Designed miniproteins, single chains, continued (2). Designs and how they scored, part 34

Each design is a single chain, and the fold is of that chain. pLDDT is the mean over its residues in the fold that is shown.

## One batch from the design tools (miniprotein)

Design m5164
Fold by ESMFold2-Fast:
Structure m5164 (fold): chain A 68 residues (1-68)
Amino acid sequence: SRREELLRIAEFAVDTLARLHGLSPEQRAELRARFEEVVEEGIKEGLSDDQFLERMSLELQAEVDRLA
């Protein structure tokens, strides 16, 4: 399903950030929950795939900036 695909993309982003920044299991779990929330809100708003990718990119950039 679309939700499953979007959650898979979110999980990949979380895994990548956790690996690059050496996040603890607790920090990784919190980051995962945050990205899962982005997926659910995007679905609720009826975003297109392109709009969703843009939102995910902005959220990813914000998280990178927070970790720096």
Scores: mean pLDDT 79

Design m5165
Fold by ESMFold2-Fast:
Structure m5165 (fold): chain A 65 residues (1-65)
Amino acid sequence: MKEEEELTKISNDLSAPKSVRREAVEKLIPVAMERIREGVENIINGKLPKEVQEMYKKAEEEKKK
């Protein structure tokens, strides 16, 4: 979690070398994908608040239109 925040900060730091920023972005991609997967599983298992579950269902329905 904190590592993800640090990587995000590095990727947005214009004073950092391009190579360092690229490495931070590459490391963030798998972390973001894993968080999305965990979020979906939590929705399916009904562990998220009803309001959050409704927001995800709305977004899913809007994508189909």
Scores: mean pLDDT 69

Design m5166
Fold by ESMFold2-Fast:
Structure m5166 (fold): chain A 71 residues (1-71)
Amino acid sequence: MPLKLAKPKTPLEKDIRDALIDMWRSVAKIAAKNKGLEEAIKDTEKMAQQSEDPELKKALEETAEELKKQL
């Protein structure tokens, strides 16, 4: 499903948004440990394609590239 993050209006909302993006990066790395690098890369790229938020999309694409470097 497409992912959408709210635009931050306060410093607290920005911190929450940044934490959510970091959480998605961490999930991709955990997936690599549990199900293997190739599957984790494919899942991360698929999530990036489904992302409506440009910052989240870029973070997921960067995470997929980091995982590809481990192959």
Scores: mean pLDDT 73

Design m5167
Fold by ESMFold2-Fast:
Structure m5167 (fold): chain A 85 residues (1-85)
Amino acid sequence: IEELRQELRKLKEKIKEIAKKNPELKEEADRAILEAEVLEGLGLIAYSVYNLAGEPKLGEERYKELLEKAIKLAREKLKELEEKA
């Protein structure tokens, strides 16, 4: 999980860097970061709910799934922004 969180953080940092160098892309970059953060947040909620239900392994699996979706989204958005930069 921590490795996936670190990977997502690095991708968000790269997206922010592109927006800093290309102000015209700021809105698109901010939206991409928000979408990734929503997926990560949903994963954290699922993790907490499953832990409370006594199923920590399911919570961890769901969190990993949503982190992987957030990473995939961030990678796709980063590529789109790089092509426009």
Scores: mean pLDDT 81

Design m5168
Fold by ESMFold2-Fast:
Structure m5168 (fold): chain A 100 residues (1-100)
Amino acid sequence: DIYEEILKLIKENKEDELLKFVAERAGVPLPESLEDMPVGTLLLPIPDATVEMVKKAIEAGYKTVADLRDLTEEDLKKLGVTNPKIIEVLLAISEYLKKK
């Protein structure tokens, strides 16, 4: 399960493994850091993530994973994100970035 693997890698502070896991699934070159990763690269490997959701995120200013640092559940509601697993993953990434 892609959601469980992302959550596990975040909780274990395995940023390098998370970067490789997401980049391989998205079919893109390894980014320099998690923060530099385009939000679309993070979300598109997730089966329930839509192109529309990615576009709304970019329009709201969430272009890279670094932009997720201050993300709240209310922000996700404004983006139309209703899938509880996607919410959990994005909030876990936000929390991880705040601790760096």
Scores: mean pLDDT 80

Design m5169
Fold by ESMFold2-Fast:
Structure m5169 (fold): chain A 71 residues (1-71)
Amino acid sequence: MKQAIIDAVEAVLRKRLPDAPEEKIREIATYVANGDFKKAFELLKELTGSDKEAIEIMREIKAAVDAVKAA
């Protein structure tokens, strides 16, 4: 289950932030899988330079996590 969450989050991040470093994508996905949405959001703000875009990406991440848990 934890790996499925990481994979789903990484897929969202690669789609929304295709030029982001793989290491940063993995770091954010790991924080989300551990339930640390606050640290994930802080890293998203740093990568995007935009609170609005970070909020939108975080909403997609939460939807993807919920879909994995419902499956």
Scores: mean pLDDT 83

Design m5170
Fold by ESMFold2-Fast:
Formats: C-alpha cells, sequence, structure tokens
Structure m5170 (fold): chain A 103 residues (1-103)
C-alpha cells in the first residue's frame, strides 16, 4: 500500500541517519535511529529481509558502547532473519570473544 511504501521510505531514511551517526561516533544517536527504522519495517512486515542489516548495525552500535550482551542479542536477531549474513556472523564471534575475556 502507499502507507506501507511511505513507512519503508522513512525506515530507510532513519537507517541512513543511523549509519551517519555511527560513523561520527554518536552511538546513542545511531541506536535511536536504527530502532526507529526497525519499528517502521516491523510494522509493515516483521520478516522483512532489511531487518537483518538494521539488527546487525544496532548490534555494532551496542558493541561500540561496550554492551556486548545487547550486541550478541541483536546479531542473533539478524541471523534469525538472514542466516548467511557474514558481517553478523563475524561480529557475533567478536562480541562473544570480548564477553568471554571479561568473565
Amino acid sequence: SMEDDIKISLAMMHYSVGKLAYEKGDYQAAIDSYERSIALLESVDPNDPRLADSYTNLGDAYYALGDYDKAIAYYQKSLAIDPNNQRAKDNLAKAQAKKAALA
């Protein structure tokens, strides 16, 4: 529908804003933007393949903040949607290694 197309466009805009915030080192702003993107995509289709990249990027932002438990959870959510997402696999392993080193 036209409403769904608008929601998807807004989700992609928030995703892009999140990426720019992340590159700037503003990890909280990145999280806020990625969460808005995810909410819009899920409201249209909870199985939208674009959610995998959004969850991976949300995991990356939590990893950058040192919240390895949340990073792991979001990488796992990404892999539940796209099991072949190599970035999510690699970053999950990295986050798990960091958590193990802190044990």
Scores: mean pLDDT 90

Design m5171
Fold by ESMFold2-Fast:
Structure m5171 (fold): chain A 95 residues (1-95)
Amino acid sequence: SKEEEAYRLAERAGSLRTGAEFSKDPEVKEQLLAEAERLEEEARRLAPEEKADEIVERGTREGAARTLDIASDLHAIAGDDAASAELRELARRRR
């Protein structure tokens, strides 16, 4: 459905915004934020008008949280338990 497609686009936008947050390269950060904005606008256009704000907000939060959870898992595998715990808490707070 268009609602499901809008939610998936919003999730991708949330992931890109989270990637931008942790990018140390200003040019990469700008490119990630620009793409996130485009995906959010596309999601809003596809979503039913009455649900657009809710879908975009919920999708971007979940996308960000899932990206932080994956980063937490990767840090745990690398043996950085402190960074893993911090990223897991950030994911929890985003939801």
Scores: mean pLDDT 88

Design m5172
Fold by ESMFold2-Fast:
Structure m5172 (fold): chain A 71 residues (1-71)
Amino acid sequence: EDEKVVEGTAADLAANPDDSVLQTAAMVLAIAYEVEGKLEQAKRLLESMVAARPDDEGLRKLLERYEEKIK
């Protein structure tokens, strides 16, 4: 289920914030959710990525874009 995948990925990101491979995998998953119209799941993944890398402005802008789409 999507919720379990999002929660598992968020936990992995929190445990391994400097893992660039995991960050890339999470980004690909977020894009896949966006393409499927699952914007809430994509937003939650982006929130977890931003929490792991709070100085990444690109991730913050992507999160803002998803927040606009959900409105």
Scores: mean pLDDT 76

Design m5173
Fold by ESMFold2-Fast:
Structure m5173 (fold): chain A 60 residues (1-60)
Amino acid sequence: MKPILMVIQRNGPLTASELAKLLKMSQSTVTGILNQLEKEGLVVREGKKYKLSEKGLKLL
C-alpha cells in the first residue's frame, strides 16, 4: 500500500501541503514520508513539488 505514490501518479506533481490535504494527514508527517521516498529514489523534488521517479512508477 503506497497511497502517497498513487496520489502523486493520479494528480500530477504536488506540494507537501497539497498531498497532506488529499491524504487528510498533517503536513509534517507527509513531508517526512516524502523525504524518505526521495532518499529511496521513488520520488523527485522539483522546486516545491514532488513527482514520481521512473523507479516509483515501476512500483505502481
Scores: mean pLDDT 78

Design m5174
Fold by ESMFold2-Fast:
Structure m5174 (fold): chain A 62 residues (1-62)
Amino acid sequence: GSALLSSVVQAADPEVALNLIIQSQASQAEKVAALEILLSRPNLPVTVQERARAFLQQLREA
């Protein structure tokens, strides 16, 4: 639900934000929205960008 999006927006650490999305039982649409918010952050570590984009692609192609 909306709790995932709020948690991701409020998480200062992008690794924590990504793990919240991956471990969440939220809908595919909510996970996609949360990943798009995460990927919009400036200065994301490249490892977080790569993992987030891979997961986003997997969700969109499923």
Scores: mean pLDDT 80

Design m5175
Fold by ESMFold2-Fast:
Structure m5175 (fold): chain A 63 residues (1-63)
Amino acid sequence: SREEAAERLRRLGVEAFNAGDLRTGYAYLAAADRIVAEEEGKPFNPNPELREAVDAILAELAP
């Protein structure tokens, strides 16, 4: 489930990059990295400007 969510987010990130939306692409990849970090019990420290976008993406995917 979490691994599948991370794969989906990486795919969305690639699609955003292909559409020329680099900020959204980086945000999706950062969201995927956060899921993996939480699963591995490791700290996650994204770029400050991506934090808000990551929080928004994860809020829409998680209840």
Scores: mean pLDDT 73

Design m5176
Fold by ESMFold2-Fast:
Structure m5176 (fold): chain A 75 residues (1-75)
Amino acid sequence: SEARARLAQALYAVGAPEELALRLAAMPGDLKDVVIEVLERAGLRLSEEERAELRAITSLDDFIAFAVRLYRRLL
């Protein structure tokens, strides 16, 4: 998927492990659901504000920016 490849590249560019990027590219399912599942398994919990922002996202570029910000919150 082009969307998954772009997300994986963006996460790798901000220092995410290559293994995380490869896993995100390989997992079945919808991109938003896959990313949230991977981050929640790593211990992330979304705030009400983050859930509202996720619902409002309609573009891939905005979603990539959101996912990068969530990933940084895990660090």
Scores: mean pLDDT 74

Design m5177
Fold by ESMFold2-Fast:
Structure m5177 (fold): chain A 69 residues (1-69)
Amino acid sequence: SDEERLNNFAKRLKELGLSEEKIKKLVEVRKALIDGDVEKMAKIAKISLEEAQKAYELYKANEERRKAA
C-alpha cells in the first residue's frame, strides 16, 4: 500500500540521520519524485538538492528491488 510504502521510506531516511521535519517533507513530495523531477521535489520540500538526490537514489534502489520480487 501507499501508506506502508511511505512509512518504509520514512524509516530509511531516519536511519540515515535526517530530521523528522525533513523526513515529513520528503515523504510528502514522493509523488513528485515519481515523475523524476528532483528539482521540483527539493523546492516543495524546502531541502537541498543534495538531500533530494539522496532520497531519489534510495527510491530507485527500492523500486528495482520491488520489480525483482
Scores: mean pLDDT 74

Design m5178
Fold by ESMFold2-Fast:
Structure m5178 (fold): chain A 107 residues (1-107)
Amino acid sequence: MKLLHKSEGKRELLGEEVLETIERYEVDGKIKIIVTLKFLESDIIVKIELEEKDGYLTTVSLTRYDYDRETGETTEGKTIKLNKTKKVENGKQFLEFIEEQAKLGVE
């Protein structure tokens, strides 16, 4: 597993401020993308695992974590396994697809 790229930023998503981390990895000749969304008002963390092949993104899983501000610890909650595939041609479509997946993780 080799880290190819990491980006961090802050944006508004689902009506609140979110710290977004996007990590792109090479694993066994495949591209794996991990998106971590930390929701600052609800103290929820959603981790989205994606695979990329030939311009298609496939969501593999979503995992929810609950963040405890007093201890600074995260507790792993529900993991949902998915097989949602979408063709993504640019960064805007990528971010829109991530927003669609995040809605499933917050519920």
Scores: mean pLDDT 81

Design m5179
Fold by ESMFold2-Fast:
Structure m5179 (fold): chain A 86 residues (1-86)
Amino acid sequence: MRIVESAADTGKAAAEGASKLGERAREAIAQTVQNLAQQISGTVPDKRKEIEEIGQKAVEEALSGTADEALQAALRAAEEIKRLVS
């Protein structure tokens, strides 16, 4: 839960700056999701590949759209990872 909360908080901060930062805001959200996926995959080795794939998809979605779409991609990835490790 702490890692998921951190990802959402960073995503919110990045989205607030999107009008001035644009690409950098999306990159910050993408990096947070990638870090989340790597940390959780380290604690659940049997699901490492699946968690990393979810993270990678969210990174691609975050970098291809708006900051709001990036935030939605991060939240979706966090929920999907949570379901996978539950």
Scores: mean pLDDT 71

Design m5180
Fold by ESMFold2-Fast:
Structure m5180 (fold): chain A 74 residues (1-74)
Amino acid sequence: PLSPQERLDRWVASFRAALTELAASDRHRLTPAQFAELVEAWVAWALSQVPEEWRPQFRPRLEAVAAELLAEYG
């Protein structure tokens, strides 16, 4: 079985991959504000998928991915 840290790493990787694919496919159809809202919704959804005790570690990693993608595609 995966350790909690390995599961967290896989969640972050899956979130990054999904959001990157979405940005590549749909960014050109969205305003910067709409894209930011979409990214925020994805972060909120991803946080809801983990127990509260993991969110303090997961949130900064998710926010880093979100900031990177907003800088690249925003």
Scores: mean pLDDT 78

Design m5181
Fold by ESMFold2-Fast:
Structure m5181 (fold): chain A 99 residues (1-99)
Amino acid sequence: MEELERRLKSLSREERQALFRRLVAETEARIDALRAADAADPARRAEIAALLRELFRVHRLMLRIEAEENAEEAGIDLEEILEQLRREEEAVEALFAAL
């Protein structure tokens, strides 16, 4: 998980989404192949369950990374708003000092 998280964080948001779409397609193809081979085999059902669990783990990790990036983007916007407010306060104080 930690190695995968590090790799995903090194990619752009678009690259992560493309990689996840590819992972979904590859997982679906593998599940379809297992079902076509022998869906009634308990061992194949266990393998399908393991593949689905891994896909859900990756999805949850992706959602967490996106939430962290959204919080960072909100922080950048907030910093710009705070800078604008400071400039307005300084301008008002300068105006009162000039009186």
Scores: mean pLDDT 68

Design m5182
Fold by ESMFold2-Fast:
Structure m5182 (fold): chain A 63 residues (1-63)
Amino acid sequence: MKALLIVTNANREQAEEALRLMKERYPEYELKLVLAPSEEEARELAKEIHEKTGYRPIVITVP
């Protein structure tokens, strides 16, 4: 299954670590990393990508 990992409020190293952990948790998913500047933009992007491409979005906000 194709999925996008959308990470907000994170630097590149934090985003890559999140991707690694998510690949371990969801090994059946083909995960690609996307950085979004805000949680609201992440939600809009997630909806658009899912409807147009069939990728299932997983959104993570870093504190």
Scores: mean pLDDT 72

Design m5183
Fold by ESMFold2-Fast:
Structure m5183 (fold): chain A 78 residues (1-78)
Amino acid sequence: MQKAQELLKQADKLLEQSEEALKQGNYQKAIELAEQAKKLSLQAIKVAEEAGGDLKLILKGIGKTLRAIGIIIDARMK
């Protein structure tokens, strides 16, 4: 569980950096950071499932994965 929380915390930092890059018009950097955040969020879901399926951690991971996908789509449409 603590490992999943650390992965989610790292994903949050990457998502914040990705959104900042997107606002600055740095679309390539925004995509790269969001792809990393997506990967960490998916890893957090897997770790939470293996640790007994903490639904709250799984849902947080899903939410961050969707946010990362949204940033990638937005950046690619520009």
Scores: mean pLDDT 84

Design m5184
Fold by ESMFold2-Fast:
Structure m5184 (fold): chain A 85 residues (1-85)
Amino acid sequence: DEAVREEVEARLRAGADPRDIAVWLIDRILENGKVDSPAAEKMREKLLLVREYLRTGEVPPELEPEVVEVLERELALLEELVRRA
């Protein structure tokens, strides 16, 4: 999605918080994603848990520790890219 990529790049250049960008991306995926299978519903539920963690900094009990570790690693990479830009 070109519009999503352009918006992410614009927000990063403007110095937006990578966590806020991640929440915005999840909201876009949830809004435009098809929920037409059990696998899609499970993915939606996991994205909602990830969104809550990104917003509050509190780990929901249902969110796997490995997912939290991956998210923190990816957020650190985004923060480094923003710092270097």
Scores: mean pLDDT 72

Design m5185
Fold by ESMFold2-Fast:
Structure m5185 (fold): chain A 58 residues (1-58)
Amino acid sequence: LKEKLLTMTDDERGELMVKLLEEKGFKNARYYREHGTFKVVAEKDGKKYTFRSLDEVL
């Protein structure tokens, strides 16, 4: 899994993170691109969480 994921673009990783978070029961998962970085913000049980790498959602 990790070797294949390392060849993905930031946009592809962000989209995968959104999908994985939705599968884990998070709501309103959204990808944000920032200069030289990215993040995904999602909600669960009324709390907001910020994820900055795919490893945080695997």
Scores: mean pLDDT 74

Design m5186
Fold by ESMFold2-Fast:
Structure m5186 (fold): chain A 91 residues (1-91)
Amino acid sequence: MEKLVEEALKKIEEAAKLIKDPNDQKILLKQAEAIKYLAEQKDWRGVADALRTVADALLTLAKRENNKELEEKAQEIRRLAEEIERLVEEQ
């Protein structure tokens, strides 16, 4: 679980570097800090839900900016969210 969260946070950091708008970049980094907090609390359901929300927002932003690399990062984050969610449901 913790390794999946670390991978997702790394993908969010990489996605932030691809964002052209500094305000959108700042919002994403704040969301990453919230996800770190949820992970410290061992709230894996909350982590998965937050990562899915981030991925959906990044997909929307990638389409707006016509940024295929950002779209790819968003899809990778979504995959990690789904994997974490699956593991949480099975405990």
Scores: mean pLDDT 84

Design m5187
Fold by ESMFold2-Fast:
Parts: structure tokens; C-alpha cells; sequence
Structure m5187 (fold): chain A 60 residues (1-60)
């Protein structure tokens, strides 16, 4: 679905914005896709991806 593409795009954009490693980017993407599959609304998944990316950058 187009929602999967939007989650992948959000993870890539957040990864670029916060300077995440490829491994961190993959973890955020996989977590986002898992939430989407569990029925979490797309907008909340995208917000969660950006928050997770920000937290990972601050913990480096």
C-alpha cells in the first residue's frame, strides 16, 4: 500500500535529518512498519519515527 511507501520515506527523511547510521535508520523503519501493521494511524507512525530519530541522535 501507499502507506508502506510513506513510512519508508519518513524513515529515510528522519535518518537524513538527524544523521542516523544505516542500522539506526533500519531499526526505525522496521519499528514504523510494525506499528502500521498493528493498525496505528499513519500520522502517528510518522510522528513516532521522527521522535525516535531525534532521541537516537541525542543519545549519540
Amino acid sequence: SSQVQQVNQAADEAGDKYGLTPEQRQRIRDAGLTLLAAGVPLDQVIEGIELAAKVLKEKQ
Scores: mean pLDDT 85

Design m5188
Fold by ESMFold2-Fast:
Structure m5188 (fold): chain A 88 residues (1-88)
Amino acid sequence: EKELEEIEKKAKEEAEKLSEEEKKKAYEEAIERAREGAAKEGIVLDEEKVKEVEEKINKEKIEEVNFKAAEELIKLKLLEEKRKEKEE
């Protein structure tokens, strides 16, 4: 629990240091990962539908969405690194 909270705090701090362009790139990576995750569950996400959802979100709260996407992507990378360290 404390370990997860520490990772979440670090991810938020790192996301705050990112430029808007870097946050947008993180958002794009998050969309790609979500599409891959859905495919693994046997759900085929139509590329057209993914784009529609992306446009809708961007129109409503582009800065907030970009920040949250960057935070989540950094969190996932930190969790993955920690998992690899435990295996070694």
Scores: mean pLDDT 64

Design m5189
Fold by ESMFold2-Fast:
Structure m5189 (fold): chain A 71 residues (1-71)
Amino acid sequence: MAEMRQLRLQVYRKIARIIEKARALGDPALEERVRAEVSDLSLQVSGAQTVDQLREVLARADEVEKRVDEA
């Protein structure tokens, strides 16, 4: 149970960080795309019932963050 909560918090923190990074780039089109992607991730976090599902969502969030960092 503690592991599930900790992973959800990690994903939400990463989503917030991704949005901040996209906003800092000053590209409204990129920011809109990123917001759509993190909205999907947020829904997946809410629906996740297992640690493995949350780890998968966290890995997807890591990929989105990496793409924003490389943009």
Scores: mean pLDDT 82

Design m5190
Fold by ESMFold2-Fast:
Structure m5190 (fold): chain A 62 residues (1-62)
Amino acid sequence: KQYEGSAIVLSKVAIENAKRGDLKGAENSVKGAKLLVDKNPSAEKGREEYKKAEKIVKEAKE
């Protein structure tokens, strides 16, 4: 599949897991999204969703 689409999906999954209090699942999803964004740095939408998810997960882990 497209790396951008997968990064967006994993970013959204990370946000949902963080909202549920599943910090382990949220962390795993954010790491997966980062890997996909790193493979396609021109995917601006994927990168934006990843940054949003990373911030939410980081704040939830504080």
Scores: mean pLDDT 76

Design m5191
Fold by ESMFold2-Fast:
Structure m5191 (fold): chain A 73 residues (1-73)
Amino acid sequence: MTLYVRRGPHTGSPLLGSARTPEEVAEIILERAEPGTTVFVFDENGNLLGTVNASDSKEEIAKKIKEAIEKSK
């Protein structure tokens, strides 16, 4: 499954990047998002999986995305 990282709560919001793993999502957020901003993660079908704060640790971001993927099933 491809994950899409966006600056806003809609599938048309500005794209920060795409990844295949929660760890890659965390790397995109830490590299490209402004600290303290909310980032939105979508699946390839345009479903919102979850939100994370760019001030969270890499490990916490990856954990939240893993939990969001499991919850979306």
Scores: mean pLDDT 80

Design m5192
Fold by ESMFold2-Fast:
Structure m5192 (fold): chain A 88 residues (1-88)
Amino acid sequence: SKKLDEKLRELLEKLGFPEEIIDAVLNEEDNPVAKKALGVPTKEFKERVKKFLELYEKEGDKLSNKEMAERSGLSEEEVRILRTVLDQ
């Protein structure tokens, strides 16, 4: 959805990702630089972070980093970083 795509852009900007990477993720571009930086294809990364954002909005403080990682497909470390940024 457009609302989730806007939240995703804001989150990636707060994480300090370059504009090239942010645009590649949002447009689901087959970009080798973005894939290398993210460790996964842009489409897969976008879906994982969108699942995380939905879980964060609905469950917030109720899920552990491990549970959010298992449900979103992100690593526990990625979840920890994303939560730290969103809690600011």
Scores: mean pLDDT 83

Design m5193
Fold by ESMFold2-Fast:
Structure m5193 (fold): chain A 80 residues (1-80)
Amino acid sequence: EREKEREELLKRLAELEKKLKEIAAKYKPESKEFQEFYRKATAPVAEAAALVAEKGESEETELEAMRIVLEGTEEILEEL
């Protein structure tokens, strides 16, 4: 059960990475817009890493960390 949920989250993250790559290509790497985007996009990853560090590695923590990255990044994309 958990393993199937994990696989679905990983697939969604892979799709999101492709979308982020397309958006990143839209900005110049040296632009202020790209730097702001990059900072915002990396914030959910840092939050997920902090959660894993606090609660330790487990299936539950891994799934929650993946959700934080996925939801946080999707929210950032909606604001941009």
Scores: mean pLDDT 70

Design m5194
Fold by ESMFold2-Fast:
Structure m5194 (fold): chain A 73 residues (1-73)
Amino acid sequence: SRYAELAQQMGQLVQEVLDASKAGDEEAKKKALEQFRDTLVRMYTEVMGLPEEEAREQAERSVRLIEGRAKEL
């Protein structure tokens, strides 16, 4: 399932953000957040059929939540 593949990738990328934050690796954290955003946009557009603009807005919101959590660690 495309949904299951993208969901698994997103879970892995969230873990990479947390691991990079704990290690103080800002470059790895930035890359993981960018990949997470892109994967989430793909899920919203390809699987859920959302317009690209709405998908990007929702993805950016999710990235901000994850980034905020990572900064507090």
Scores: mean pLDDT 82

Design m5195
Fold by ESMFold2-Fast:
Structure m5195 (fold): chain A 59 residues (1-59)
Amino acid sequence: AQVTADIADLERLADLARQKAEEFEKLYESGKIPVAKELAENARRLADGLRAAAQTLAG
């Protein structure tokens, strides 16, 4: 079903956003990119939103 495919896509995108947040956190800790902290926070919020959307579609 299309809804099942959409849920899978949202879950995959949420995982990617979480991975990017972890990468940005590492960059911030290395001192190379100060803005990486804000980027990590934004990526985590995106991951949480995508996961919430997937859960809503799943019922």
Scores: mean pLDDT 81

Design m5196
Fold by ESMFold2-Fast:
Structure m5196 (fold): chain A 70 residues (1-70)
Amino acid sequence: DKELEDLKASAEETIRDIAERKGVTPEQLRAEVKAARDAGLTVDQIAERLGMTREEVLRLINALDTLDEL
């Protein structure tokens, strides 16, 4: 399904872009966000830890959740 593939590609692009700006791999970024969420950190605390804005963290979480659903 092209629509699902486009959503997946968009989510992967978002994760890759943020990872590149941070100088980490997409896998490392995913692991860092997962560890922070598992530790019960708020979106704001994750943003501070990763050096990102709240909006960027929300976009990242949405992208990760989209990939988990696909």
Scores: mean pLDDT 80

Design m5197
Fold by ESMFold2-Fast:
Structure m5197 (fold): chain A 70 residues (1-70)
Amino acid sequence: MAALEEALRRLVDALEQRSSDEVVEREMKEAGRLAAALGRNDLQVIPGEKRDMIVVTPAFFQRLRAVREA
């Protein structure tokens, strides 16, 4: 759980700092990987022709907001 919270906080920091799309995408994929490891399907990665498509659920946004507000 702590690792997922740290990854979500890192993603929030990247978004707040207006980091490059590349950095934000990396942090988002890492948070999704950790969420999946905990049996949560909060974020899905769909393979694309040029780039993977990242589908974010409402539950994932709720977690990001909770981390931001903490």
Scores: mean pLDDT 65

Design m5198
Fold by ESMFold2-Fast:
Structure m5198 (fold): chain A 78 residues (1-78)
Amino acid sequence: EEEIEKVLNRILLLERKLHYETDPEKQAEIQKEIDALRDKLYELLGLPRSPETDALIDQRVEELKKKIEEDYEKWKKE
């Protein structure tokens, strides 16, 4: 679980970099790294490469974004 969360955090960081990148060559390199990390997640999850698995990965990345926001809000409320 911790290893999966680390990989998800790395994907999140790379997706953010991709969002701000305007150079197509650099976008392609970032995308390749994201693809490699998704391959790692397939192995860690023990699930086959499929649209369903990709949707699960995308959902977990989105859940991690929300968790980061919630943790920040909890920190502020203290």
Scores: mean pLDDT 75

Design m5199
Fold by ESMFold2-Fast:
Structure m5199 (fold): chain A 76 residues (1-76)
Amino acid sequence: SKIGELKAQYDAALAKATALKAKYQELLDLSQQYKRENQTLGDQYLAQARIYQAQYDAATARANALRKQYDDLKNA
């Protein structure tokens, strides 16, 4: 069904966003930890975190769009 397809796409997009958020948070925490011990390494982790943050934002936007389509179809 169309609703089942949208639910599956939403679940996949949400799983991707969740994984990207976890990686972003891990790298952000490493950045904060190493900022005190090795500023260069801390800055490198921060740069990596920014890349994953952008990917997370894009994945979240996709999941939100799919959720809206799912809710609109379910309430029709």
Scores: mean pLDDT 87

